# Designed miniproteins, single chains, continued (4): the designs that were tried, part 56

Each design is a single chain, and the fold is of that chain. pLDDT is the mean over its residues in the fold that is shown.

## One batch from the design tools (miniprotein)

Design m13920
Fold by ESMFold2-Fast:
Structure m13920 (fold): chain A 103 residues (1-103)
Amino acid sequence: MKEKIEELKKILKDKSAPASKRALAAIELGALTDDPEVIELLREVLFDPSAAVIVRLAALSALLAMLSDEEALKLLKEVAEDESMAEELRKAAEEQLKRMLEK
């Protein structure tokens, strides 16, 4: 497991890797660990404007799986309110925030 996490971190950091592989690495990391270092790496990828939208969406999804509801709500508001963020990411955050706030 530890070696798997390190390999997935390498794939996620590798800007030359295919976007699909980086996106899958982000999702797998979210399922396998709640390590603060991985959370920070996923936040870095989410807010990286040079990363493909699919990778950034995967990072957001992974973070939502790892974070508490309170932390997830804070992150979703941050993404939804960021005018520099890609429209697809802001819409995804707004939709998820709406679902979390509805009973």
Scores: mean pLDDT 84

Design m13921
Fold by ESMFold2-Fast:
Structure m13921 (fold): chain A 84 residues (1-84)
Amino acid sequence: SPTVAGLVAVARRLAEDPARVEDALAAAYIAFQQLKPHLTPEEAAELERLLAEAAEALRNGDVARAQSLIRETVDRLEALLARV
């Protein structure tokens, strides 16, 4: 979907900026929710785990860890988008 691809691209760009990491997480989460009906339960669980870990890192003030986890989530979403 062009909309999901756009959200993934926005999340990737925002994740490069420590000041925008919360917005990056939000964009990644919205992209995931739109893609979720097309995923296996195992794929959905892995993405939910990555997003939950990124949110926890942000709550703990670990911005660098959150950026890394959002990057990993975005890479996974891009690979899954190529399939649908």
Scores: mean pLDDT 88

Design m13922
Fold by ESMFold2-Fast:
Structure m13922 (fold): chain A 75 residues (1-75)
Amino acid sequence: DVEKLVERGVKLAEEAVRLLKEYEKTKDPQILLEAEIKLGMALIILGVLKMLGEDTSKLEEAIKKAQALLEKLKK
């Protein structure tokens, strides 16, 4: 079920954003690691969906938001 896979990817990217916002406040490296793992899982799902020729617009938007926040916080 491709639709369910897209929704799981979006949820993972959104969870990564929430964890990164928590990391900005707490500076807890375990929270940063959890955010990076969830973002990595969303990126794997994105790669699979792109190979299948599926519409990835919603997932790409969610991932880009998470990546932008991670880049700001990691540097």
Scores: mean pLDDT 85

Design m13923
Fold by ESMFold2-Fast:
Structure m13923 (fold): chain A 67 residues (1-67)
Amino acid sequence: MSREELIEWLQREFGLSREEAENLVDGLEKLIADGFSDEVIIQYIQLQFPHLSREQAREVVERVKRI
């Protein structure tokens, strides 16, 4: 999956603006690069977007890891 495809998916599925989607992807890539666990990354997503379920946040993590 490309970074652009992930940004477009986040905008369509969760109603994020392009800026919100880009900031989320940048934050997640940094957490992954720093070696944080999937659990910590899921909590980061839910902190920023509390309306997302744990399952939805996990899907976002899986997709960002495939960039």
Scores: mean pLDDT 83

Design m13924
Fold by ESMFold2-Fast:
Structure m13924 (fold): chain A 74 residues (1-74)
Amino acid sequence: LSEELQADIVDSLARMARAVAEILARSLDDARKAQIAAVMDEYERRARELIREGDVEGGRQAILDGLRRIDAIT
């Protein structure tokens, strides 16, 4: 896979992870919803930074780490 294609895949994963996080947050109180949103913002930012540095695998791992942290909250 090209580096551009790998970056596009990670971006798609980040968007899907955000959607999953929002679904999981729907049954929670406003404070926990805000916490989940903050976690996703943190890990999406980290993933984009790693991709910018050429670390596409690190970017993918950051999204997975974000999802694991959200699972621990919910």
Scores: mean pLDDT 76

Design m13925
Fold by ESMFold2-Fast:
Structure m13925 (fold): chain A 94 residues (1-94)
Amino acid sequence: MEEREEAIKLLMEELGLEREEAEKKIEEAERAEENFKNLNVTDKDIEVIIEALVLAAEVAGDPRSREELEERARKLLAEAFRKRGDEELAKRIE
């Protein structure tokens, strides 16, 4: 998708990553989303999802600080876990 290519380029610009490293971050985000759906998320997957949400907001031109975007992402992810009945995962994210 064109969106995937744009995300790769933005990761290269924002983080100074090589293209191969940017592609790996996208792959890690996709894997973390899959694990989230299956309730098999790791702490690494949680951090990858948070980073992906922050980067998406920055790309969309959200004027909030990175710290505020990270806090928002953590709250949204914690609420999502609570909604599916996983209070323990929600507590770990907060």
Scores: mean pLDDT 73

Design m13926
Fold by ESMFold2-Fast:
Structure m13926 (fold): chain A 67 residues (1-67)
Amino acid sequence: MSPEEVKKIVGSVPGVDEKQAEEIAKAFEEGGLDAAIEKILEMNRRGELSPEAALEALRALSEAHKA
């Protein structure tokens, strides 16, 4: 899985904007899947992502990783 694929996956989730998708993809580039997951959770804690958007983004990344 590439940073570009991560950006497409999370960016397709309702409630995730382009800047948030770019930031999650950058976290993936720097620290892999664990860093991307942590970034999504951090955004949710800060109120930048709704719980629904955060859960859907985590689900989508998990499904893509196992393929």
Scores: mean pLDDT 83

Design m13927
Fold by ESMFold2-Fast:
Formats: C-alpha cells, structure tokens, sequence
Structure m13927 (fold): chain A 81 residues (1-81)
C-alpha cells in the first residue's frame, strides 16, 4: 500500500490532500506522469516525487479528483506504507 499526497494550489493558496492507494494505483500515477512529459524523482527513503509538467498536470488532477476551478497541481509524493 502507498500514501499519496497531492500538493496543489486553489486560487493561489497552497493546499494538500492525502489518500491511501494500492501499488497498481500508485504505478498508474507514475506512468501517467511519465507518459505526459512529467518527471519522477526517487528519494532516499524509497518515496517518489512526481512533477507533472503542463500536459501531465491535467491527467493527474482528473485521476486525483482535483476538479475545482482554479486548481493547479504542483507535485505528488508517493510513500510506501
């Protein structure tokens, strides 16, 4: 199981949201990021930080349920639990 934390802004204000997901769901978020020109950085603790870039940001926001107007996704942290 993985903890996924989305770091985003809503109308310029920093926000975060955390969820527990399966390994398959975590892998899908990584793959969506890479397939859409984003970056994934492996951290020393085994966590992954995802930076979506412009194209990946829209796909990841949809996958994470971040549908409110004025939302911009900054990064996603995926931590093994």
Amino acid sequence: MYRVTAYYTLNGQPQQRTALVSGAQAQALVQTTLDNGGRAIRLPDGSLRLFPGPAAGQQLMRALGLTAPGTTLQSVLITPV
Scores: mean pLDDT 82

Design m13928
Fold by ESMFold2-Fast:
Structure m13928 (fold): chain A 85 residues (1-85)
Amino acid sequence: SAEEKAKKIIQDILSAAARDFRKRGDLETARILEELYELSKTQSVDEIMAKLREKARELAKVNPESAQRLEGILKVLESTKKSLE
């Protein structure tokens, strides 16, 4: 289904972004994206985006640079979902 395809694309984005940030040494951003990738196996796209937004808000209090990186990924996920609707 279209919903299954959207979920697969979002899983690929999360996995690729996690690997990229880990290679750059942003371990905090990478760990959050890795956790969201695992959750994406059982949760909806909307639930994953809501969790990503919450993690970005929490992280902004202690690491605003990594929080901005999570916000960037969230915008990519939102744009991807919209393009598939």
Scores: mean pLDDT 85

Design m13929
Fold by ESMFold2-Fast:
Structure m13929 (fold): chain A 90 residues (1-90)
Amino acid sequence: DLVDKANDLLEEAKNLIKQAKKDLEDGNLDKAEDNVVKAEDLIDEINSIIEELSEQGNADDALNILNEANDLKLEVDEIKEEIKEEKEKK
């Protein structure tokens, strides 16, 4: 089930984002960067599933997953900016 797969990937991406935030707070910039890149890769995979769901006529499920993926993308972009600022201090 593509919806189940997308939800599993969304939860994994959320956990990676949470870990990246902790790593950033702890000053582990390399770990924060690694985790945020992994989350970004999962979001790209989720976007591929969204496209497939839309093509299959599952537009409502695709839209719900898209909204959650967009929220996670905003968090990823925020963390990437914070990592950049912290690296400029080093």
Scores: mean pLDDT 85

Design m13930
Fold by ESMFold2-Fast:
Structure m13930 (fold): chain A 83 residues (1-83)
Amino acid sequence: LQELKEQKKKVQAQIEALKAQPPSVENARQILDLVGKLNTLELKIFELENPNASPEEVAKEIGRILREIGDAIQELLDEERKA
């Protein structure tokens, strides 16, 4: 569990470092890959912290993660489109 939390921190740090760089297709691709890794780590951490979670609780957590991703993507698209 602690090892997964440490990996999550490292992935988050990498995403922040890429966001600090000028926008580019290469940076966008790397951020997308890292976001995928972050989601996998968040789900694994949830499962380990909640070993008796019901299928409904797991599904709810997956839904929360997907919604956060969607919101982040929409925010980026809105910024790129206008403003």
Scores: mean pLDDT 71

Design m13931
Fold by ESMFold2-Fast:
Structure m13931 (fold): chain A 85 residues (1-85)
Amino acid sequence: SEEERKRRREEEERRVREAFELVERFSEEMRRLGTDSGYLELREERRGDRVFVDLTAYVDGREVGRARFEFREDELRSRLAPEPG
């Protein structure tokens, strides 16, 4: 239904916002400390037709932020499909 499509779009926009906020926080801490010693840790957990992705940001060995996302398997496959061109 259109309502389900709108709900999925809202969830996608929320995930993008949370990921953007995490990346901004990560970049700000790296810049503030004047360091390049940082990384994003991605952990993936699959349960049936659902995929859970945990993103954790570390700067100089310290956790600066974390975000958790939930995807359906079909949704994740659609995002990884190469664009025709």
Scores: mean pLDDT 74

Design m13932
Fold by ESMFold2-Fast:
Formats: sequence, structure tokens, C-alpha cells
Structure m13932 (fold): chain A 92 residues (1-92)
Amino acid sequence: EEVIEKVKELYEKYPNAIVLTFDEELYQKLKEMGIPAHLVRSLEEARELLEKIKKENPDAVVVFISSDPEFLEEVRKLAEELGIKYEGILKK
């Protein structure tokens, strides 16, 4: 299944969803579709952004897309620690 289709389905289910990705091409596509998305370049940037989302949009659902299952797990742990709702998508 196409990653874009999964993101659209999640955004329809959770209109307050915010997407995080390490993939610049995916980030550009999501931006063109009007989906709130952020390009992150490290786990440290992801943590900083999650803390900001927690403060500004505490009811937001964070959707993280990565081709690296270890990054998905680390971001899931950060979201759990901060009490943020999380959905992970593995891009292969």
C-alpha cells in the first residue's frame, strides 16, 4: 500500500494529525496536499518538535513515517513518554 494513502486515511480519521518524517520528498508531497507535516533530521529534532506539539496542540495525533524501524520505535517511546498519541508508518 502507498504511504500517501495511509497518511490520507489517518488524517481523515484524525483531523488534528501532524506528520513527522525524515524523507524530504515525502514531506514536499504532504505539504502540497495541505497535510500538516514537519521534516525532522534527527531524533533530537523529533523530541524537540514533540515537546512543542505537546505544549501547543496537546490533543494532536503524531504520525511518524520512516524507512527505519529503529527510528519508529525510538519516536514511539518519546511520544509515550510525553503522553502524545502516536501512529507509526514503516516505509519500505
Scores: mean pLDDT 79

Design m13933
Fold by ESMFold2-Fast:
Structure m13933 (fold): chain A 82 residues (1-82)
Amino acid sequence: GTPTLEEILKGIEKVIEKLKEKGDEILTREEIKALLEEYLPSGVADAIIDELELPEEAKASEIVEKLEKLKERVKELLKEAE
């Protein structure tokens, strides 16, 4: 089924935790997509990659910063949906 915003939020949080373990490691867009797909459906992972407008390669810390901003936007959408 289609994931809920709460399930998407939890998936993003798990990806952030994994990326924080990598520190300043440089990751390709493909590696980031694979990591997202471990916790989120492929369609949601693709949508997140597009939303983040990632370069071909980025530091894990830079990706964490972008995902934290996305996480806060998802939290605001959840509050508005109540």
Scores: mean pLDDT 81

Design m13934
Fold by ESMFold2-Fast:
Structure m13934 (fold): chain A 80 residues (1-80)
Amino acid sequence: SIEEKAKELIKEVLEEVLKERPKNKKEAIELIKKYIEKLSKKYGLSEQVKQSIEEGLIEAIEESNLPVLEFLKKVLETLK
């Protein structure tokens, strides 16, 4: 399903972002944009779904009060 493909894209994006160890929210947001653009093609998701995923992840990071690495790890854990 589209939801399953979106979840797998989010997992892979978060894994790649965590490997680069962003120091702050701005670095994490730029890495999310980079990896969504790079990885989304293999999941066959529409541009609208890709934009929704990007927007949702950026909003979640901006609203979080946790250190960025802790927040990203918790989100990844929630996804399995």
Scores: mean pLDDT 85

Design m13935
Fold by ESMFold2-Fast:
Structure m13935 (fold): chain A 81 residues (1-81)
Amino acid sequence: MPSDEEIREVFRKYDKDGDGKLDREEFIEAVREIMEKYKVSKIPSDAELNKEFRKFDKDKDGKLDEDEFIEAVRSLLEKYS
């Protein structure tokens, strides 16, 4: 399982604007990179990743902050690992 710091490094890589937020497309790509790196046996579909994004987008602003991203990644890794 990746550490919180390893997840944060991927978040920062995809946070190209440096605003501390990921949009839906950046979120999907960041999650896929983590899952491929940690050799998750079943990679979720885009529809499944969109559902998780909406679940953790509590502000309904169409973006996730760093803490929301870490929680979403951990939830997905526990479900698919």
Scores: mean pLDDT 78

Design m13936
Fold by ESMFold2-Fast:
Structure m13936 (fold): chain A 80 residues (1-80)
Amino acid sequence: SKEEEEKKIEEAVEEVRKLLEEGRFEEAKKKAVETIKEMKSPEEALIAAQKIMAVAEELVSDEELEELQKEMYKVVKEKE
């Protein structure tokens, strides 16, 4: 259901936040990409990417943020 997907996105966002706070950027990036790949629709994938970007913007460098955005949005586009 839409509510189950929303909860899954929120749980993944919190896991990514925790990994980023621990300095585990490669694992956080992998988790973010995996989460987006698991989304059933392009719209859900975009929502997940946007929520992850909002968290990452507070915790990572501009260079890391750009890399994360590029990898996530590549997967979002592949779902179209």
Scores: mean pLDDT 83

Design m13937
Fold by ESMFold2-Fast:
Structure m13937 (fold): chain A 120 residues (1-120)
Amino acid sequence: SLEETLEKMEKIVEETIKKVEEAIKENKSPDEIVEIVGNGLRKVIQVGVDFIKSLGNYEATEKAAEELTLIMNEALEKIREVLNDKSLSKEEKIEEIKKIIKEAMEKMKEKLKEIYEEIK
């Protein structure tokens, strides 16, 4: 169901945020932190895309993959900017990155709902 799909996406985001917080505290490189976020958001995209694919609409599946990937790419660029900001403490970087990831999740959920409404 859409509801179960959205819950699964949210759980992946919660796990991704936890991994990012741990990585920043451990002084992992910006590239390693971006990779953690990218891996998490790709799993979110896969869950959303697989749901649309299960409905048998190929065109909607391709649209979901494209649109959710654009949201991910925007979030990853914003996270790189935060990680390279020398004025921010580690704690401030964690809070800003958490905000960016949560905003990306909400945009992905909204886009998935829009695509679902077009094909139901």
Scores: mean pLDDT 90

Design m13938
Fold by ESMFold2-Fast:
Structure m13938 (fold): chain A 84 residues (1-84)
Amino acid sequence: SEMDKLQKELDELLQEMQEIAGKIYEALRNKAPREEIEKLLEKLREVAKKALEVAKQILSDEQVEELSKRLEEDLKLLEERIEA
């Protein structure tokens, strides 16, 4: 069904976000240039935006709000780590 396809797309986008976050942490450990880390963060924000757009098609408004808050919190923690 279209719902099953959208759920799979959401799951894949959330997995991609975790992989990008992992790359950011690895780049920080390896003292990579700030520009490289900022490009990864920009890509992470783009994938998060896509995930929320897919989520809006399959989840309730309340579930979308909860996911949005969680993603914003996770992104904020990463940004604070980059600035430290």
Scores: mean pLDDT 87

Design m13939
Fold by ESMFold2-Fast:
Structure m13939 (fold): chain A 88 residues (1-88)
Amino acid sequence: SKLEQAVEESGHMATMQGLKYYEEGKLEEAKKYLEKAVEMGESMGALELGSLYKQQGKLEEAREYYRLAKELAKTPGERAVAEGEIEG
């Protein structure tokens, strides 16, 4: 539907903006945008937030976000990446 497409596009944009803030060293802004992407059902947002927690040594929080990324996955590729992070 148009609503589902708009939500996916908004979630994707939130994920991309979060990654941009992360590259700029703006970690709090990065987290806020990635959390917004997760609220919009964006699997990649949850995956990237998990990776951010993993980089900070917060392995249990990272695994919870990887599990969420798997639940939100809309493609086999997204699901496989999330499963790989959970198992590895």
Scores: mean pLDDT 82

Design m13940
Fold by ESMFold2-Fast:
Structure m13940 (fold): chain A 86 residues (1-86)
Amino acid sequence: AQAALEALRARIAAELARMKPAVDRAQAALATEEAKQYYQKLAQEESSKLKSEIDRLQSSPSVTDEEIEELVKKILEAQERIIEKV
């Protein structure tokens, strides 16, 4: 379980690093306080949707590679939705 969670975190970090140029451009576009607040709201909404799934995997006595793959996909899709809306 611990090794699987470390692998999950490393994979998420690697994928987020791949998206960094797009994230940096999106952040540069957030010139107004209103746009920044909108981005924060979207990030919180997407984060809250994934929290229950993350908590479930952390409390699970066993975690499958398939469950990890599904969570990674959902996290990446959520990040892409946020970037597209900014």
Scores: mean pLDDT 69

Design m13941
Fold by ESMFold2-Fast:
Structure m13941 (fold): chain A 99 residues (1-99)
Amino acid sequence: EKEKVIKLLENAKKALESARKYLDEGDFDMAILALRDAQKDLEEALSLSTDPEVKELIQKAIDYVKKALEAARQGNTEEAKKNIDKALKYVDEAIEKAK
């Protein structure tokens, strides 16, 4: 359980970093796909986690990924990146607490 949650959070982190890079390249379609991959991994991590503090951090990360997706769909690079950076912060905190 713990190891699987951490792996899903690490995969979500990589997907968020990829989304940020795609936005730097102006590739909104690839950024949106990467954000969807991150959301899927975070939602699976949330379903497997039993720690209320870890669950809260994952939920905050999911909320920011959803905001980043909306901004990316609107072509708003700056807002999308801002929300990705916030999602990354909560993913890092969730990984630390899950250890």
Scores: mean pLDDT 90

Design m13942
Fold by ESMFold2-Fast:
Structure m13942 (fold): chain A 96 residues (1-96)
Amino acid sequence: MTPMDRAVQIATALALVAVLHFTGEESEGARRVLERARALLAEAGYTDLAERLENSEPEEAFELIVEKMKELGIPEEVFEKLERDLREFLERLEKE
């Protein structure tokens, strides 16, 4: 796994935590995804950042995610892909 692959995993987990928290999605599938995302962030040493996202306003949480993506060196096209993949994932949960 490259450092970029790990950075993308962390960014994806942060985005999942923020989106699921702020959309109020309470399905069992969403809860499992949220728990896995939190576990990944804890393993990566970002527990404090995950907690800060959950205690922030949506706009502040979005800014924190963007700042972290920039610190991790994630390109804009990867950010757009994460948003698209997350949307597709949520649509899949809705259909199951």
Scores: mean pLDDT 69

Design m13943
Fold by ESMFold2-Fast:
Structure m13943 (fold): chain A 76 residues (1-76)
Amino acid sequence: SSEEEERNKLFEKAMRVIAESLDAYLRGEMSLEEAEERLREKLRELGIHDEEVIEAYVELFRTLADSHEARRAARA
């Protein structure tokens, strides 16, 4: 369906924004809080206006950041 295709495209764009925000955070270019706020704004720019959906993507970002930090700690 067109709705499923549009939802999949939006998900791909949201994941790209998450990846970019994660990269900037891991490079030390912004704090975790700054990366989360930038992510919220970028998701709204993509047309995501449901705050529950935005916070779900932010929680995914936090999970990915925590996973990267845990892997760094395990290698130390």
Scores: mean pLDDT 81

Design m13944
Fold by ESMFold2-Fast:
Structure m13944 (fold): chain A 63 residues (1-63)
Amino acid sequence: ELFKKSTSIDIKTLEAARPGLTDEEIDRVIQRLEEARKAVADDPASQELLDNVIEAIKKDKEK
């Protein structure tokens, strides 16, 4: 439960802050999201959501 709440908060915070994130902060968030994917291995819906967010961030950073 704690991990699930943490990942949900991270996703919402990330989406709200995306336009203001620096390259360094983006890398840090990607690392946290990858760790969160492992923490929510029992919830495929959360894993898919995290994967989509990670890809969106990487794509936005790459441009």
Scores: mean pLDDT 66

Design m13945
Fold by ESMFold2-Fast:
Structure m13945 (fold): chain A 72 residues (1-72)
Amino acid sequence: SNTLLVVKFKSKEAAEEAAKFLETLEGVLDVKVSEDGVVTALFESKEAAEKALEKLKEKFGEEIESYELIEL
């Protein structure tokens, strides 16, 4: 089922870089960035969202404040 990944970043700059990175990943359907540094990414499957989150932690882990995975 489609899955939302919601990530709060410490800065809007980190959020914008992370969003561009997420747009390059397999299984991503849509990516949005808010002014307060939240990235919301829609994935075609829970597996795709979980793999994306692990890659985000590897590249941007120090910039992540919180995250949530929401199965739709």
Scores: mean pLDDT 87

Design m13946
Fold by ESMFold2-Fast:
Structure m13946 (fold): chain A 92 residues (1-92)
Amino acid sequence: MKAKGIGTVTLAEPGKATVRLELIVTSSEGTKAAFSEPVVVPDNAKPGDKITIEVETEELPEDAQPVRVELKITVLDGAKPAEVKTEVKLEK
Protein backbone atom coordinates (compact mmCIF):
# COMPACT_ATOMS: atom_id res chain seq x y z
CA MET A 1 0.00 0.00 0.00
CA LYS A 2 1.17 3.53 -0.82
CA ALA A 3 -0.08 6.90 0.40
CA LYS A 4 -0.38 9.72 -2.14
CA GLY A 5 -0.74 13.38 -1.17
CA ILE A 6 -2.06 16.04 -3.53
CA GLY A 7 -1.71 19.73 -2.66
CA THR A 8 -3.32 22.54 -4.63
CA VAL A 9 -1.94 26.02 -3.97
CA THR A 10 -4.00 29.02 -5.08
CA LEU A 11 -1.89 32.16 -5.43
CA ALA A 12 -3.02 35.17 -3.38
CA GLU A 13 -0.36 37.52 -4.77
CA PRO A 14 1.48 37.70 -8.11
CA GLY A 15 5.14 36.74 -8.15
CA LYS A 16 7.68 34.01 -7.68
CA ALA A 17 7.44 31.50 -4.83
CA THR A 18 8.91 28.08 -4.04
CA VAL A 19 6.66 25.53 -2.32
CA ARG A 20 7.12 21.95 -1.09
CA LEU A 21 4.67 19.23 -0.09
CA GLU A 22 5.39 16.90 2.88
CA LEU A 23 3.43 13.70 3.51
CA ILE A 24 3.77 11.91 6.87
CA VAL A 25 2.12 8.53 7.43
CA THR A 26 2.17 6.96 10.89
CA SER A 27 1.25 3.26 10.97
CA SER A 28 1.50 0.35 13.45
CA GLU A 29 4.94 -0.37 11.86
CA GLY A 30 6.31 3.18 12.27
CA THR A 31 6.42 6.53 10.50
CA LYS A 32 7.20 7.19 6.83
CA ALA A 33 7.78 10.68 5.44
CA ALA A 34 7.87 11.73 1.78
CA PHE A 35 8.82 15.12 0.36
CA SER A 36 7.98 16.51 -3.04
CA GLU A 37 10.60 18.22 -5.14
CA PRO A 38 10.45 21.99 -4.55
CA VAL A 39 8.05 23.55 -7.06
CA VAL A 40 8.87 27.05 -8.31
CA VAL A 41 5.84 29.22 -9.07
CA PRO A 42 6.50 31.07 -12.38
CA ASP A 43 7.35 34.79 -12.32
CA ASN A 44 4.32 35.46 -14.60
CA ALA A 45 1.85 33.78 -12.19
CA LYS A 46 -1.25 35.82 -11.33
CA PRO A 47 -3.57 35.89 -8.30
CA GLY A 48 -6.01 32.96 -8.59
CA ASP A 49 -3.58 30.73 -10.51
CA LYS A 50 -3.35 27.19 -9.16
CA ILE A 51 -0.41 24.82 -8.95
CA THR A 52 -0.82 21.14 -8.15
CA ILE A 53 1.91 19.24 -6.28
CA GLU A 54 1.92 15.47 -5.73
CA VAL A 55 3.94 13.33 -3.34
CA GLU A 56 3.89 9.56 -2.79
CA THR A 57 5.33 7.41 0.00
CA GLU A 58 7.37 4.28 -0.61
CA GLU A 59 5.46 0.98 -0.23
CA LEU A 60 4.15 0.42 3.28
CA PRO A 61 4.24 -3.20 4.59
CA GLU A 62 1.08 -5.12 3.61
CA ASP A 63 0.11 -5.57 7.29
CA ALA A 64 0.73 -1.91 8.21
CA GLN A 65 -2.49 -0.11 9.17
CA PRO A 66 -2.47 3.69 8.81
CA VAL A 67 -3.05 5.34 12.19
CA ARG A 68 -2.45 8.96 11.13
CA VAL A 69 -1.83 10.80 7.87
CA GLU A 70 -0.58 14.41 7.73
CA LEU A 71 -0.09 16.51 4.62
CA LYS A 72 1.76 19.84 4.88
CA ILE A 73 2.61 22.52 2.37
CA THR A 74 5.64 24.70 3.13
CA VAL A 75 6.39 27.98 1.37
CA LEU A 76 10.20 28.02 1.22
CA ASP A 77 10.69 31.53 -0.21
CA GLY A 78 9.08 34.30 -2.26
CA ALA A 79 5.47 35.50 -2.38
CA LYS A 80 3.10 35.59 0.60
CA PRO A 81 1.40 32.29 1.60
CA ALA A 82 -1.31 31.24 -0.81
CA GLU A 83 -4.59 29.45 -0.07
CA VAL A 84 -3.87 25.73 0.25
CA LYS A 85 -6.09 22.67 -0.25
CA THR A 86 -4.91 19.11 0.39
CA GLU A 87 -6.15 15.60 -0.44
CA VAL A 88 -4.75 12.21 0.60
CA LYS A 89 -5.33 8.92 -1.25
CA LEU A 90 -4.36 5.43 -0.08
CA GLU A 91 -3.43 3.18 -3.02
CA LYS A 92 -3.09 -0.61 -2.94
Scores: mean pLDDT 70

Design m13947
Fold by ESMFold2-Fast:
Structure m13947 (fold): chain A 64 residues (1-64)
Amino acid sequence: MSEEEKIKEEVLELGRELMEQGASPVETFRAVAKKLDEAYNEGKITEQQKVDILMEVKRLLDEL
């Protein structure tokens, strides 16, 4: 698995765990956004990959 796919998997898992623990969609999105921002600042993902992953997480949260 690439670094990008690993980060994507980690944030999707984080989001699912937080929602199962009773976190709101807004709280879950904030936590995911923070983790993606850290990965971007560490050079693990590109700006475009960060945006794409954030949009996918938002879509999943909107369905929950």
Scores: mean pLDDT 80

Design m13948
Fold by ESMFold2-Fast:
Order: structure tokens, then sequence, then C-alpha cells
Structure m13948 (fold): chain A 74 residues (1-74)
């Protein structure tokens, strides 16, 4: 899988996780897939690509945490 394909799959996985959180569904299988994709990127990509993917994952993870905290408070 190319870096572009892995990044696209990571983005799709994180968007599906957001949808499932809003629907009150289990996200564990998607969390495992997102982590596997990030590990594969770190193993195969150059330092700049790995940094880009990590920054993207951290930003999305922060948004997911904010969404989870909001749903929990409501």
Amino acid sequence: MSFEEMKEELEKTLEEMKKRIEEGKDISPLENRALALLHEIHATADAEQAAEATAFFQKQGRELKELLDKVKAE
C-alpha cells in the first residue's frame, strides 16, 4: 500500500469513528485499524511522511476526544 493509500484509509477510519461515536456505537475495531495503519506508515514511509501522518493522527485524535467528552457530558 502506498503512503497516499494508507493516509486515505486512516482518514476514512477516523471519520467513521466520529460517526460511530455520535451514534453511540463501539469504535474498538476502528481504533485497532487506525493504529495498525499508523504503525505501517511509520515502518514504510520516510521521516517527512511519517511526521505528516503523525500530526494528522494527533489532530484527529484530539477532535475525537473532544467529541467523546461532549457526548459523555450530554
Scores: mean pLDDT 78

Design m13949
Fold by ESMFold2-Fast:
Structure m13949 (fold): chain A 87 residues (1-87)
Amino acid sequence: MELTPEQIEKLREAAKKLGLSDEEIEKVIRAFQRALQEMERLERETGRPLTKKEKENILSRALDEAGIPPEKRKEVVKIGLEILDSL
């Protein structure tokens, strides 16, 4: 599944409130898009919905690969899961 325009806007606003730079916000959005593609692939392969912990792990890895600092990743993962729960 792809992020909806509304979810992208909510993610941008939340990341800006967390003090992320415009460059970091773009990296977060791209990382979330990649994470959603990985989640969809795993759900297809396993034939089951992913657990919250599996989603957290996928998001954390995507953000690490995007170069988001560890101290910011925890809050971004939390917000991202709240946004994804709307799917």
Scores: mean pLDDT 79

Design m13950
Fold by ESMFold2-Fast:
Structure m13950 (fold): chain A 101 residues (1-101)
Amino acid sequence: SKELEELLKKFEEALKNKDLKSALEQLEKLKELFKDDPLATLAIDQIMEALKALMEGNLLEAEIHLGVAYISLGVMKLIGGDEEAIEVIERLIDLLEKELK
């Protein structure tokens, strides 16, 4: 939990600083921690694509990728997936949605 909280904090700081490289690095580390969870890794991959699109100014593409991540999150909740993975994915989606508004 402490490692996850630190990675999420670094991700949020990278987003505020518009540091795409640092933000993607934190997402890759989160993906490695959940590597055995195919729904979590799919959601994180889609969040990475959404972030890249957002930084390029492609808001529609960013929204589409976040939508796919949100569907993956919904499936994780429905099947009773890993609670820590669910919390992390939910927070990542929330942080990126705030940047789209």
Scores: mean pLDDT 87

Design m13951
Fold by ESMFold2-Fast:
Structure m13951 (fold): chain A 68 residues (1-68)
Amino acid sequence: MVVNLKAVVPKEEAEKVVEEISKIEGVLKIEVKDIGDKSEVYVLTEESAVEKVIKVVEEYGGEAEIIE
């Protein structure tokens, strides 16, 4: 079963966050939208990868939530 996550990270960290998330098994799609000094990162992932994605986002000073 797939899950949509929305993460908000500092714009300067977005590239590293995307790089690390892309290495996680079960991540299917990543989209990035720049909003001022922040980036919104949208992740389509398998349920088994949700915890790992959230952990990466938090390590870079961001917040992640399940949106669907």
Scores: mean pLDDT 84

Design m13952
Fold by ESMFold2-Fast:
Structure m13952 (fold): chain A 104 residues (1-104)
Amino acid sequence: SIDEEIKKEIKRIKELAEELEPYFPSVSKSIKKLIKEIEQKLPSLTDEQKKSLLDKLKDMLSNIEDIYNEIKKEGEKNSHIKGFSLLSSINEVYIHLEILLKKE
């Protein structure tokens, strides 16, 4: 189901957030907070909204994986740019979730 696909992406994101905590502790906390909000709001979303959210979560996971791999390869070089990229991805998912839940 779509819910199972979202839960799989969330699990991978949580695992990578723990791995990033020594490098970006504030970003790791922001990821964990976002995931809690998604888990709380998930039952209120339609399947179409869940599919849209899944696509954004996949984009965020891809960015986290890329940055984690760069840190493993090059250390904390350009850490300010990497941190900004991670925060941007987190904000995009937050904005998307807010749009999906907007009641008019």
Scores: mean pLDDT 79

Design m13953
Fold by ESMFold2-Fast:
Structure m13953 (fold): chain A 83 residues (1-83)
Amino acid sequence: LVLPDAAVAALGATAARLAELPGGEEAVRLLLEGAGAAEASADVAEAIEAIRRAAAEAAAVVPEGADVIREGEARVIAALRAA
């Protein structure tokens, strides 16, 4: 699966905002691993589940960034469903 440009843009924007927070680098790493798992997915439903898992793990690492992660997750999932 190739991530749509809108999903890549949403991930990049989320990563940039998280990088400003303490512990944000680990959250960014988890989101990038989730993006890789989504690209390795057989279908859109598996890709969405990979993104949801990564977002939950990232939010646990940087609770202060939870709203940013939730917004990014919603935008990535919307882009995946639209593709």
Scores: mean pLDDT 83

